# Designs tried in a protein design run: designed miniproteins, single chains, continued (6). Part 3

Each design is a single chain, and the fold is of that chain. pLDDT is the mean over its residues in the fold that is shown.

## One batch from the design tools (miniprotein)

Design m20076
Fold by ESMFold2-Fast:
Structure m20076 (fold): chain A 64 residues (1-64)
Amino acid sequence: GALPDAARVAEHSEINRMTNEVLRVLEETRDISSLEANELASQITAEAYAEGLSLEEALERARE
């Protein structure tokens, strides 16, 4: 297996990628403040990871 640091970096990279994609969709569809968009993106990403949802499902939640 990889070193613990490498595993944590990979995990954070995946979470950050999903958060950035969700944030982009929120900014394009809702035209909300950066603060609100960041809060929603973090919440959607956290829920997606907790439920084992795909990136596509997370983006669908961002559009609603």
Scores: mean pLDDT 73

Design m20077
Fold by ESMFold2-Fast:
Structure m20077 (fold): chain A 64 residues (1-64)
Amino acid sequence: SLGDRLNRGITENARLALELDTPEARKLLQEMLFKVHELLQKGDVEGAQRVVDEGMKRLRELAE
């Protein structure tokens, strides 16, 4: 389901941020989670998924 996919994406972003262990990665994760929460409160699951996908891309860029 979309919810399962969203949850897996959030979990993976959290793991990546913890692995990077930088203030920048933690801030990016917090901003992503806040935005996801706001979108889900509005029923925008597709918007939440886009934010998770963008967050993952940004975290991977920080790892380089």
Scores: mean pLDDT 84

Design m20078
Fold by ESMFold2-Fast:
Structure m20078 (fold): chain A 67 residues (1-67)
Amino acid sequence: GAEEAAELLERRATRLVTEGRAVDSALVQKVIDLILNGGDEEEIKRLLKELGFSEEEAEEIVELAKS
């Protein structure tokens, strides 16, 4: 569900930071808010890609949010 998708996003963002990649924390929070409030799937995917996630990772998060 949406909470599991938000947790997965936070976990993956934390991993990226730990690996030395820059992550926009404000953008992460915006995407979490969109997931939890039933935002547009295409906007969520676009913002996830801006965060540095692959198409496959973005799709996985969106599909998890719908379950």
Scores: mean pLDDT 82

Design m20079
Fold by ESMFold2-Fast:
Structure m20079 (fold): chain A 80 residues (1-80)
Amino acid sequence: MAARRAAAREALAAAVRAAAKATDGKLLGVRATVADDGAVTVDLVAESREAGEAAAATIRDALSASPAVSSVTVRIVDSL
């Protein structure tokens, strides 16, 4: 439903902002999809492996705390 997807997208936006802050701006790019059932998939590019792992952990933790999100998949990729 649109309302659940909207809530999941809001949670995703907050999670990405938290990850950017946690990595001190080393999160270079994010591509994400949100399904109608609240399933979220995130592909991210970071300046370093350490920054990528920190961003992925921050996004997973923030999204798993949201009741609108049914599942979380986070992948660290070389390019979007």
Scores: mean pLDDT 80

Design m20080
Fold by ESMFold2-Fast:
Structure m20080 (fold): chain A 87 residues (1-87)
Amino acid sequence: SEELREMAAKWRALAEHFARAAEVLAPRDPEAAAALREVAELYREAARAIEAGDLERAEELARRAQEILADPRVAEAYLRAARELAA
C-alpha cells in the first residue's frame, strides 16, 4: 500500500532525526545521547512494522519511544540538540 510506504518513510525520517540529535549530544551528554539512540532504533523498528502491515506493533514501539522522550532530562537535552541542528 502506498500509504503504508509513505508512513514508513516518515517514521524512518524521524528515526534519522533522533540519531542525528544523539550524535550532537554524544560528546557532552552521553546518557541523553544513548536515550535518543534508543528512540531512533524504536522508530526504525516501527517503520519496519508499518511496512509489514503490523500497525499494532508500530504503535507499541512508538509509545515506548514517547515514554523515553517524556523524561524531562531527555526532553531538555533533545530540545538543545534540535536547536543546534536547526542553526
Scores: mean pLDDT 88

Design m20081
Fold by ESMFold2-Fast:
Structure m20081 (fold): chain A 93 residues (1-93)
Amino acid sequence: LSEEELKEIYRALVDMAAALAIRSTKDPEKAELIRELADYANELISKVKDVETAEKIARLAVKTIFEIANADSLEEARKLYEEGKKEIEKLVK
């Protein structure tokens, strides 16, 4: 299994987590935040050189996706989205 194949698996895991989280939420605005986070994480996974960083991005994205889905309010969901995105950005440096 190549490093590129592992990165593809990590992107697939993020997409699957997003799909499951979107199906579990009744809020279309939360669904949009989940899609945006998954897209952002997958773009970075594709760009990073090392598989260890790709795994860390995928793990953090999956965690944040489910936290957004389970947030008690849209305001809390947006805060979780912003913090998750910021933490993912830190991983690429």
Scores: mean pLDDT 88

Design m20082
Fold by ESMFold2-Fast:
Structure m20082 (fold): chain A 92 residues (1-92)
Amino acid sequence: SKIDELVERLLELAERVKNKGDVQEVVEELKEILEKNSIPTVREAFERLKKEDPEAAIALTPALFLLLDEVKDPEKQKFIENLVLELLSQIP
């Protein structure tokens, strides 16, 4: 499914962040995901990622924080802001 494909992509991006890869490349790929998919679709993918691999979801937080400066659409910016706040609340 489209959601399964997005979850696999997010897992790959999380692994790149964990391995100290190029975070800016991860930001650009997350930006493309937001541009090519609806907010509800991206939200569902992140909700599934949080359930299946919460560590991977948390690992994406730095890239999502940087993405806030890259996104000009107010609805998408608010979605990312809320997602970052949710993920930060789960860091011990």
Scores: mean pLDDT 83

Design m20084
Fold by ESMFold2-Fast:
Structure m20084 (fold): chain A 56 residues (1-56)
Amino acid sequence: SEAEREQEEIRRSMEEGRRRALERGNEHVAKAMEGLGKAGVFAQRLIEERRREREE
């Protein structure tokens, strides 16, 4: 779907940014980008859990 393609493009941009940060030796920037990825997964999981609870 279109949403999947947009998500893939965003993921590629994040991966490229992280790679560039590491090449420049900016480990804290690379760590921040990794944290953003994990936060995204956490938010998605939270939304799904809320939907399950509403199902009852």
Scores: mean pLDDT 67

Design m20085
Fold by ESMFold2-Fast:
Structure m20085 (fold): chain A 93 residues (1-93)
Amino acid sequence: AEKYFQKGKEHLAKGKEAFAKGDLDTALEHYEKAIEYYNEALKLEPSPEIYANLGDAYENLGEVYEKKGDYEKAFEAYAEGGMAYIKAGLMKL
């Protein structure tokens, strides 16, 4: 679980760096990889920390799609992010 969570965090950081530079395609690739790794981590060991990071990755993915003008995919990403944050909150209760 930890290996996948760490890889997810590394890709989230790289995605944020690419987005800050205006490289939307590179940001998209890294955010999608972060989501993939967080989902693999969740299969092994569900945790509120992983769900919170998954939510952050989806929120950032939504921002990339908004900048690309793909509002349908932006909406889907934001909805998934919201659900991940809700799951993170519920697990802490």
Scores: mean pLDDT 87

Design m20086
Fold by ESMFold2-Fast:
Structure m20086 (fold): chain A 61 residues (1-61)
Amino acid sequence: GELVLRNAQHDLGLSEEEFEEVVRLVREGRYEEAIRLLQRKTGLSREQAEKAVRAIAEALK
């Protein structure tokens, strides 16, 4: 839901525009690209980025 998405953006320290790009990739089913984008913008490990993408995908259902 909306609260999960808001918390994810805040926890990741992303700008609104950066977070919208990640959400767009997730909505398009482009999970690998979303994971790579998160890693580049945040410095998260692959495991951390995968968890974030999964949380975003669940929140968009």
Scores: mean pLDDT 82

Design m20087
Fold by ESMFold2-Fast:
Structure m20087 (fold): chain A 64 residues (1-64)
Amino acid sequence: MPWSLEEVIDALNEAAKYEKENGPLSPEERLAFLRELLARLEPGSPEQQLVEEQIEVVERLLKK
């Protein structure tokens, strides 16, 4: 079942909190997290588009 907008925001806030406490996630860890989020989002939603754009940014970082 796709996540609600509130659940997606909560997951993003938890990830941001984790980064603040433990240092930044590796590009591979960020990619894995974003792909898991993408799988839980409603297809064609604005949230899916934002997550897909973030995945592209992380993939570019990994290709450097």
Scores: mean pLDDT 71

Design m20088
Fold by ESMFold2-Fast:
Structure m20088 (fold): chain A 66 residues (1-66)
Amino acid sequence: SEAEKYLEEGKKLYEEGKYEEAAKKFQEAIRLDPNYAEAYKNLGIVLEKLGKSGEAAYYYLKAEEL
């Protein structure tokens, strides 16, 4: 799906250390599939890298609910 493609692009950007760009790709994956637990989990991980630990915790909890 298109959501899966955005997740894959986000993971690649994360591996390259492009955390802000990776976060945008994970957000697009969530927009296309709001029940995409892996996208919420990956957004949490990248938000921690960006120093946004409180926001990261929210997305981890969302992934657990799905």
Scores: mean pLDDT 89

Design m20089
Fold by ESMFold2-Fast:
Structure m20089 (fold): chain A 93 residues (1-93)
Amino acid sequence: SEEIEKIIRDIILKILRKAKQNADPNTLSKEDVLNVIKEVLKEHGFSDEQIEEILAEIKKFIDENFSGDTLTVEEVKNKVLPKLKEIIEKKLG
């Protein structure tokens, strides 16, 4: 949906901005990625309950598919955000 595409775009823009503030602009902590997702969902009017459910599911995906405590910007864009889109689409019906 157009609304979900706007959410994904806003996450990408915040991820890129956050990464530029790091010594390595190609990586972020998993915690920073989850915090950006939480912030954008809140800005788009999701309830605290909806945000908690979405974050739990995407965190599980990240923990199961990526070792360590960091993600690359490309991993976020190509793996994490497509999965987040599926989770949001399922949640919204």
Scores: mean pLDDT 86

Design m20090
Fold by ESMFold2-Fast:
Structure m20090 (fold): chain A 65 residues (1-65)
Amino acid sequence: MKEVSREAAINLLKVGVEALGGEVEERDGKIVIHSSAKTETLKEDLKRTAESLEKLTGKEVEIIE
């Protein structure tokens, strides 16, 4: 059975962002994702991962090029 804390889930999502060509930075109480994604599919996957991070952290998530 898989047991995960909120912190573990957040960390896994951050790793997912980096795998999709993003860098995660926390700034002014929000999460900023610096994106190097070049395809529409990667950009969409980053957006979905960002939405999951926002729901888990309760912080705003912003994607920047």
Scores: mean pLDDT 75

Design m20091
Fold by ESMFold2-Fast:
Structure m20091 (fold): chain A 63 residues (1-63)
Amino acid sequence: MVEEARELVLSIPDEIDRALLLAELGISLSFGESEEEILARLAETARKLGREETAARLEELRA
């Protein structure tokens, strides 16, 4: 659910983390990646940024 993932990223209060995840989403969409691939990449990036709750929510969208 790419739109739900975008809304989740937009809810992040930190401007830098939000911008990085939005850039990751845009790049993945430009490469024509599947929804599962996009969500997996976003979740991994969120985990690397220390956004574990956001990563968990992104993983839920893959189910």
Scores: mean pLDDT 78

Design m20092
Fold by ESMFold2-Fast:
Structure m20092 (fold): chain A 65 residues (1-65)
Amino acid sequence: SIEALVREVQLATSAEEALAALRRLVETGDKEALDRALSALHVRFGDDPAVRAAVAEVAAQLRAE
């Protein structure tokens, strides 16, 4: 479920686990869930360059409306 994917991002013990959950969440197209996941990633793993790159990419896609 979408909520399970958001929880996976919020509860991930590593940036790698959080990014894996984020990629599955991107496939759902749920903008509200993606926004919540991006916020959690930025706060928890914002110093990781892979996380910064992924957050910027997905955030740009969400703003392309």
Scores: mean pLDDT 81

Design m20093
Fold by ESMFold2-Fast:
Structure m20093 (fold): chain A 77 residues (1-77)
Amino acid sequence: DLLEKIEQMLAEIPQVKKYLEENDLDLDKVIEQLRGQLELLKKLKEKTTDPEVLEKLDELEKALEELIKWLEEKKKE
């Protein structure tokens, strides 16, 4: 179930954010990987016809964009 997988990914984002805050990771590499996932998500949205799935993909896209922005701001500090 694609909808269930999207919901699970959304629920895991706060845990990922906490892990990134607590660990000394290469933020440039993490940002690059997240940007890659965002591009794949945008392509999936173009192929998606189910309005409920599309709404959840929009939520995931916004959450990923906010995570990338937060990481870029943290990198500048």
Scores: mean pLDDT 77

Design m20094
Fold by ESMFold2-Fast:
Structure m20094 (fold): chain A 68 residues (1-68)
Amino acid sequence: AAKANAYNAAGNAALAASDYAAAVSSYTKAIAINPTATLYGNLAVAYLNLGQADAALADYNQAIALAK
């Protein structure tokens, strides 16, 4: 959906700005609308940069599961 794509774009912009908390918020909103492997992967990157490695690993596993 276009709204999910807009939240994904906002999350990507936040990652580029090193605003990892904003990236988590935006990607989580995108996932609530349309869960995809790409969104879980991006959310994992944001969590990893926040030092939340356990949350990042869980989201990477979800991304792998959805990619198939």
Scores: mean pLDDT 84

Design m20095
Fold by ESMFold2-Fast:
Structure m20095 (fold): chain A 69 residues (1-69)
Amino acid sequence: ELEELLRRAEELERQAELFERGARAAEEAARRAADDAETKALLEWGARRLREQAERYREEARELRERAE
């Protein structure tokens, strides 16, 4: 049980890192799409959502680690 909580926390942290990486990629793409306002706006919106989800994953992981103690 304790090991499962720690494993899930690590998995969530890994997912958070992937979402953060995706957000950075979307932010870079948005900068390159400066001449396409619609694409830029969609990429910026997507990047914001990816960062929000990453924060939720990190928060869940922190709660699981605290529960494991």
Scores: mean pLDDT 85

Design m20096
Fold by ESMFold2-Fast:
Structure m20096 (fold): chain A 73 residues (1-73)
Amino acid sequence: SVLAALAAIVAKHGIAAVIAAASALAAAGKITPLQKAILAGAILAVDNNTALTLTAAQLADLAAALALLKAAL
């Protein structure tokens, strides 16, 4: 799942590095403000080991943001 892929990235790089990379992508205009917000919520869910239910559109936005995040790390 997209959330499991994000959890693996957080486990590998640490949450601070993931947050910094996400902020850099947003500042560079590589992700939209909506994608940044969805990614931030997903990072918090991973950090707190909580379930997150996303719509198909939100999952697509998260997947797009996650591909760029993985490339940036």
Scores: mean pLDDT 84

Design m20097
Fold by ESMFold2-Fast:
Structure m20097 (fold): chain A 60 residues (1-60)
Amino acid sequence: MERDILVALGLIYDYLGKQAAEKGNLEEAAVWYRKAADLFEQAGDTELSEEARKKAEELA
């Protein structure tokens, strides 16, 4: 229920991060990935949260 909404929002932010990274906007991409990681963690999805956090960190 609420968890499903948080996961959906996290996936949207992850997608926005990918778009920003593809355009070379690495700073913006990192912000979106961090937002996605936070939402996934709130949803209790540690795996997705860790993946998004790693993507944000890799962009520096």
Scores: mean pLDDT 82

Design m20098
Fold by ESMFold2-Fast:
Structure m20098 (fold): chain A 57 residues (1-57)
Amino acid sequence: SAQVAAIAAALTALGYSAGFATDLAEALAAVPAADRAAVIARIPSPALRTALTAALA
């Protein structure tokens, strides 16, 4: 999906491997949209939170 591609691109831009980025993007896309912000808010990396929030906008 376009959303999985956007999340994976944001993760690879932060230096994560393509495989890890795709797996994490698919996992986040499986989270209900209403719960994604709460899940992202619990990630300890501020850079990762900002990138994921932008990719899901």
Scores: mean pLDDT 77

Design m20099
Fold by ESMFold2-Fast:
Structure m20099 (fold): chain A 80 residues (1-80)
Amino acid sequence: KPSLEEFLKSLSKEEQRYYISLLADEAVREARRLGQYSAAEKIRTLGFEALKAIENGDFDKAIELYKKILELRDEVRAAA
């Protein structure tokens, strides 16, 4: 199974933007549904920063922020 980093590096700029937006939106909605409002705001902020990194051509930073969103989503799920 390819690593998350290898998968994300295979994506185009538009695909990275799409997946980051989708992940952040889903993770924010899930965190709010579980009453984890602080986590929801952190995920929203990371999503915004990741999209900004993509616009600036800093794909390595965008990938790192995407991983942080996944980590926070998993922490929200584990805490529920």
Scores: mean pLDDT 80

Design m20100
Fold by ESMFold2-Fast:
Structure m20100 (fold): chain A 96 residues (1-96)
Amino acid sequence: DAEIAAIEEQAQASALELLRLLVEGDKEFFVKKYQELEKLDEEEARKKAEEIIKKFFEEAKKNLEELKEKKKELEKEGREKDAAAVEEVIEIIEKA
């Protein structure tokens, strides 16, 4: 249980850092990272990374209200750290 929670926390932190890089306009850095991870040709990696970024922000904006409700529920449960993490994700998406 503690091990699963730690893995989820690490994955969430990594996702947040990637979101921050995307919002700050470092698309080239994201494309390079994606190319290295997937071992694709530069042109193919760029096209796929741009599609992933676009779809991610489309889905994130669509689900923004769900994230806001999740934050409210976490605050109601007294889970202030989790609520703060969700708020950080909301702020990143809203800036995009």
Scores: mean pLDDT 66

Design m20101
Fold by ESMFold2-Fast:
Structure m20101 (fold): chain A 120 residues (1-120)
Amino acid sequence: TDVELFLKVLDKNKDGKLTKEEIVNGLKKLGVPNPEEYAEDLLSEFDRDKDGVISVADLEKYARRHGLKVDKVSSFEELAEKIENSNESGKFVLRMVFLDVNKDGFVTKKDRELLKKNSK
């Protein structure tokens, strides 16, 4: 899925944590014009523990706050699969995390190619 591809772009080391640096670099690849500002917005929204990282546990807490039944998961990829398969509101949570930052509401292969050209 596009969400799984997006998470693979952000979590390069596959440790189940997104640092500000990883988020900024991922957003640059997605062509977000102000990647540091958007990274701070994402951290403000999802990093409720204020440890400077977004973990799988932070996203699980976010999903639970939105009424989603999410079991313990080991990776962002597993979390994305469980949320997408849970219900329609789960799909909205994932879209809010990874697509609402792209104000046009879409991430396509074409967009990813253009984003590589527009990255710093």
Scores: mean pLDDT 59

Design m20102
Fold by ESMFold2-Fast:
Structure m20102 (fold): chain A 55 residues (1-55)
Amino acid sequence: DDDDVREVLLEQLAGYDLEEAKEILDYIEERAKELGANEEAKRKLELARKILEEL
């Protein structure tokens, strides 16, 4: 499905703790809004949150 998003997120977060990972996710959310947040972007952000919950 969104394996590329999952791989990029996990690679960037490999050295971060959970709190830092959430800050990165917040930054991505802000970027998505500035770049024209749409349903696909929101779906990918939901996927990222699920990944962080399991991390």
Scores: mean pLDDT 69

Design m20103
Fold by ESMFold2-Fast:
Structure m20103 (fold): chain A 117 residues (1-117)
Amino acid sequence: GVTLTESGGGTVAAGGSRRLSAKASGFDFAEALWSWERQAPGEAPAGVASISPDGRAVGYDPAVAGRATISRDNAARTAYLDLANLQASDTATYFAVASGPDGEVYRGAGTPLTVTG
């Protein structure tokens, strides 16, 4: 079966950093476009970052540009989002989204991140 599990959230003080991870199985990880979305309480999901299957195209939301790095490890079947200089506005549940070559979309249950201070 398909699995996709995010981890790495928790509580962190403003100015800190976090690596979020998404581990996947049951589909072709290397062929998928990977993105990260976040959803603050009571809001719709918003895009954070994306990376193409070949890793040549990356995109970032202006709110995190210069503070975020998206990456992927096809051998480990893991997608990453590194966030630095965290702000209270980064408080959200973070979701990894995999879009496969035949149009399938997988999203995990999310990892909550709370930024305090």
Scores: mean pLDDT 86

Design m20104
Fold by ESMFold2-Fast:
Structure m20104 (fold): chain A 68 residues (1-68)
Amino acid sequence: MEELLEEIERLLKEAGEAYKAGDLETALQHLQRALELAREGVRLYPDNEELRTLLALIEQEIRKLEAE
């Protein structure tokens, strides 16, 4: 579980750095990978509030980027 959370957070950091660099495609790719991991995490650990919060955050960030 903690290793999964750490990987998701790492992907979110890399997505943020790509976004700051103007690389929206790379930012979206990292967010989509984080989304896959967060969805699987919520499926395996449905009582984990942090995973549910990260899933919601990732879905929101993807929607923001796709609206551009």
Scores: mean pLDDT 82

Design m20105
Fold by ESMFold2-Fast:
Structure m20105 (fold): chain A 70 residues (1-70)
Amino acid sequence: SVEEKLEELEEKLKELIKKLDPREASIFLARLLALRTEVRLALERNDEEALERALREVEELIEEAKKAVE
């Protein structure tokens, strides 16, 4: 399910954030919290398209975090 995929991606992102400088980590955490709000609203509205969009946004954030840890 999309929810299971989001949970897996969130965990991967959190692992990457642990490797970042505290300043960078707080920026990524703030962006993750914003995405969590979007996911919650999409779930409440049964908006599958919004959930898929949030999934892509988390994947993009993970790629940005990977570049930041390099």
Scores: mean pLDDT 80

Design m20106
Fold by ESMFold2-Fast:
Structure m20106 (fold): chain A 59 residues (1-59)
Amino acid sequence: EKEREELLRAIGAVLDAVGDVLDAGLRGASRAELEALAAAANAAAEAGGLTKPDLSGFR
């Protein structure tokens, strides 16, 4: 059941990236910084097979 462990690891990576976007937003980061962090979250989701369009909405 390695697939479950891989999925949980991928979800963890995506949540970390989303957390970075939220932290940047709360500290008043520029739109460019938020877009870069959102792109990183999208890349993490793609790497984990978790491609969801709604993750691209984090700006």
Scores: mean pLDDT 69

Design m20107
Fold by ESMFold2-Fast:
Structure m20107 (fold): chain A 86 residues (1-86)
Amino acid sequence: SAQEEARRRAEEAMRRLVEAAAAGDVEAARRAAEEVVRAIKALEDEREKTVRITTLGLLAAAAYAEGHDEVAEVLREAALEAIKAT
């Protein structure tokens, strides 16, 4: 179904985002964050949306802890955009 595809895209995009954040790759993080936000907007399940948004916030905190300030700002902006879409 379209929702199963949206969920899979969210999972794949989140994995890429985690990899980019760990590497401190700002441009890869921006692209992956845009994909995650788009996938969250396509989800119908409010619980799953909340979990994904919370994960973005946790990733932002982890990026700050690692000194990846620009990546952390990308993740913070993505979380705020996803919240506005729910």
Scores: mean pLDDT 83

Design m20108
Fold by ESMFold2-Fast:
Structure m20108 (fold): chain A 74 residues (1-74)
Amino acid sequence: SEEARELLEKGIEALKEGRYEEAVRYAREAAKLLGSDGALTLALIDHAEREGESPEKIAKAAITLLAEQLGIEL
């Protein structure tokens, strides 16, 4: 999905700028648009947030998974 790719690119920019909460939000939105292909990333974000993991760690993990899935270099 082009829309999912655009959201992930915004997430990567937010991550590079240290805007970790925004990076997580973009990753969640991109994963939702990918449907079943985004399900693992959504589960990772939800689990990590419930466990109190930092936005930085969540953003790095989620964006790395989505970037690999969509063939985007970080």
Scores: mean pLDDT 86

Design m20109
Fold by ESMFold2-Fast:
Structure m20109 (fold): chain A 66 residues (1-66)
Amino acid sequence: MVLRVTHTGDVTSFIGLVLWLMGLPDVEVEIVGEGELRVTFSGSEEQYEALLERLRSRPDVTVEEE
């Protein structure tokens, strides 16, 4: 499953987001622009829904499913 993640906060918060995502199992992160990530998830549907909810709950983060 693929997510487009846009971060509108400062660079330090963006780096924190990237490091958090890279620490998750079955998650691949690609930086496609400043403040923009492509996140590929290969785990379970339940874990995907939890990831999606966590991302949407973060300030300065917008998530779109591809």
Scores: mean pLDDT 82

Design m20110
Fold by ESMFold2-Fast:
Structure m20110 (fold): chain A 56 residues (1-56)
Amino acid sequence: SAEKDLEALEKAESAAAAGAAAHGLSRQGVITPEAARRAVGAKTAEEAKAAALEGI
């Protein structure tokens, strides 16, 4: 669900965890595919979260 993936994004402590949550949000149409790709490519959790949230 979108709420669970958003919670996972907020609680993510690694770039990999944040990227996985962003991918889930993109699959559900909550964020753009472009934002999800930027989040997956990020090197830190903070960069990944920022990229994902710009897609809302």
Scores: mean pLDDT 82

Design m20111
Fold by ESMFold2-Fast:
Structure m20111 (fold): chain A 80 residues (1-80)
Amino acid sequence: MEKLDIEIELGILQIYAAVLLNAAKRAGDEETAQKVEKLLDEYESKVREAIDNGDYETARKILEEGLKKLREIGKEFDAK
């Protein structure tokens, strides 16, 4: 179950990033779009490495940090 739970949490991160990226691109906000793409690439890579090592506790912490950073970018975008 742990692996499936982590894959679901990764899916949530990916959906949040996709929605925010689409909103930024539609607004012509290249800076926000680039920040989201870079963050998604970095955190997907880190999460996959943790999963490959069987370290689901680290994978969860990485996902929590990534989602928190995406929410912060989203708040900054909404303030514009």
Scores: mean pLDDT 84

Design m20112
Fold by ESMFold2-Fast:
Formats: sequence, C-alpha cells, structure tokens
Structure m20112 (fold): chain A 95 residues (1-95)
Amino acid sequence: SRAERIAELVERALEKLKDESLPDEKKIEIAAMVTRILENEKVPNAADLAEELNEILIERFGNNSFREPVLKLKEELDKTKSLEEIVKELEELLS
C-alpha cells in the first residue's frame, strides 16, 4: 500500500541520518521532510518513527540545536511544497 511505501521511505531516511559523513545541512533537510511526512500521512507507527528521528538527531548533534532549523525549514516546506512533492524529493535524495 501507499502507507507501507511511505513508512519504508521514512525508515530509509532515518538510516541515512545515521551516516556521520552526511553534512549537517542535509541532516536538517531530511529531518524537515520526514517531519512533514509524519505529520500529514497516515503512516503505521508514525509516533514511534518520530521518536526515533528525535533520538537519532540528539545523538548526531549532541544537543537540541537542530530543533529550530528543522522547524523553520518544515514551516517553509509547508508553505512552498505539496506533500507529494516532498515525498518525491525525499525519494530522489535517498537514491
């Protein structure tokens, strides 16, 4: 189903965020896209995936400094891009 494909996409994004060689700007970008998807799609275990996202970002950044950049970018994405465009962009970024 679409919901299962979106869940798999989110799981791949969370795995990509564990890559220590990934630049901070790309981590913020992926995190904002994932947050948008989890808030707006009917994803199985969305709450658990959101918690895992938060844990990964705390581990990678060592603090909460990512929260404001992620929220600002998510708000910009909410105004400028459809959910379908965000899903496609995330798929391309992870390929």
Scores: mean pLDDT 83

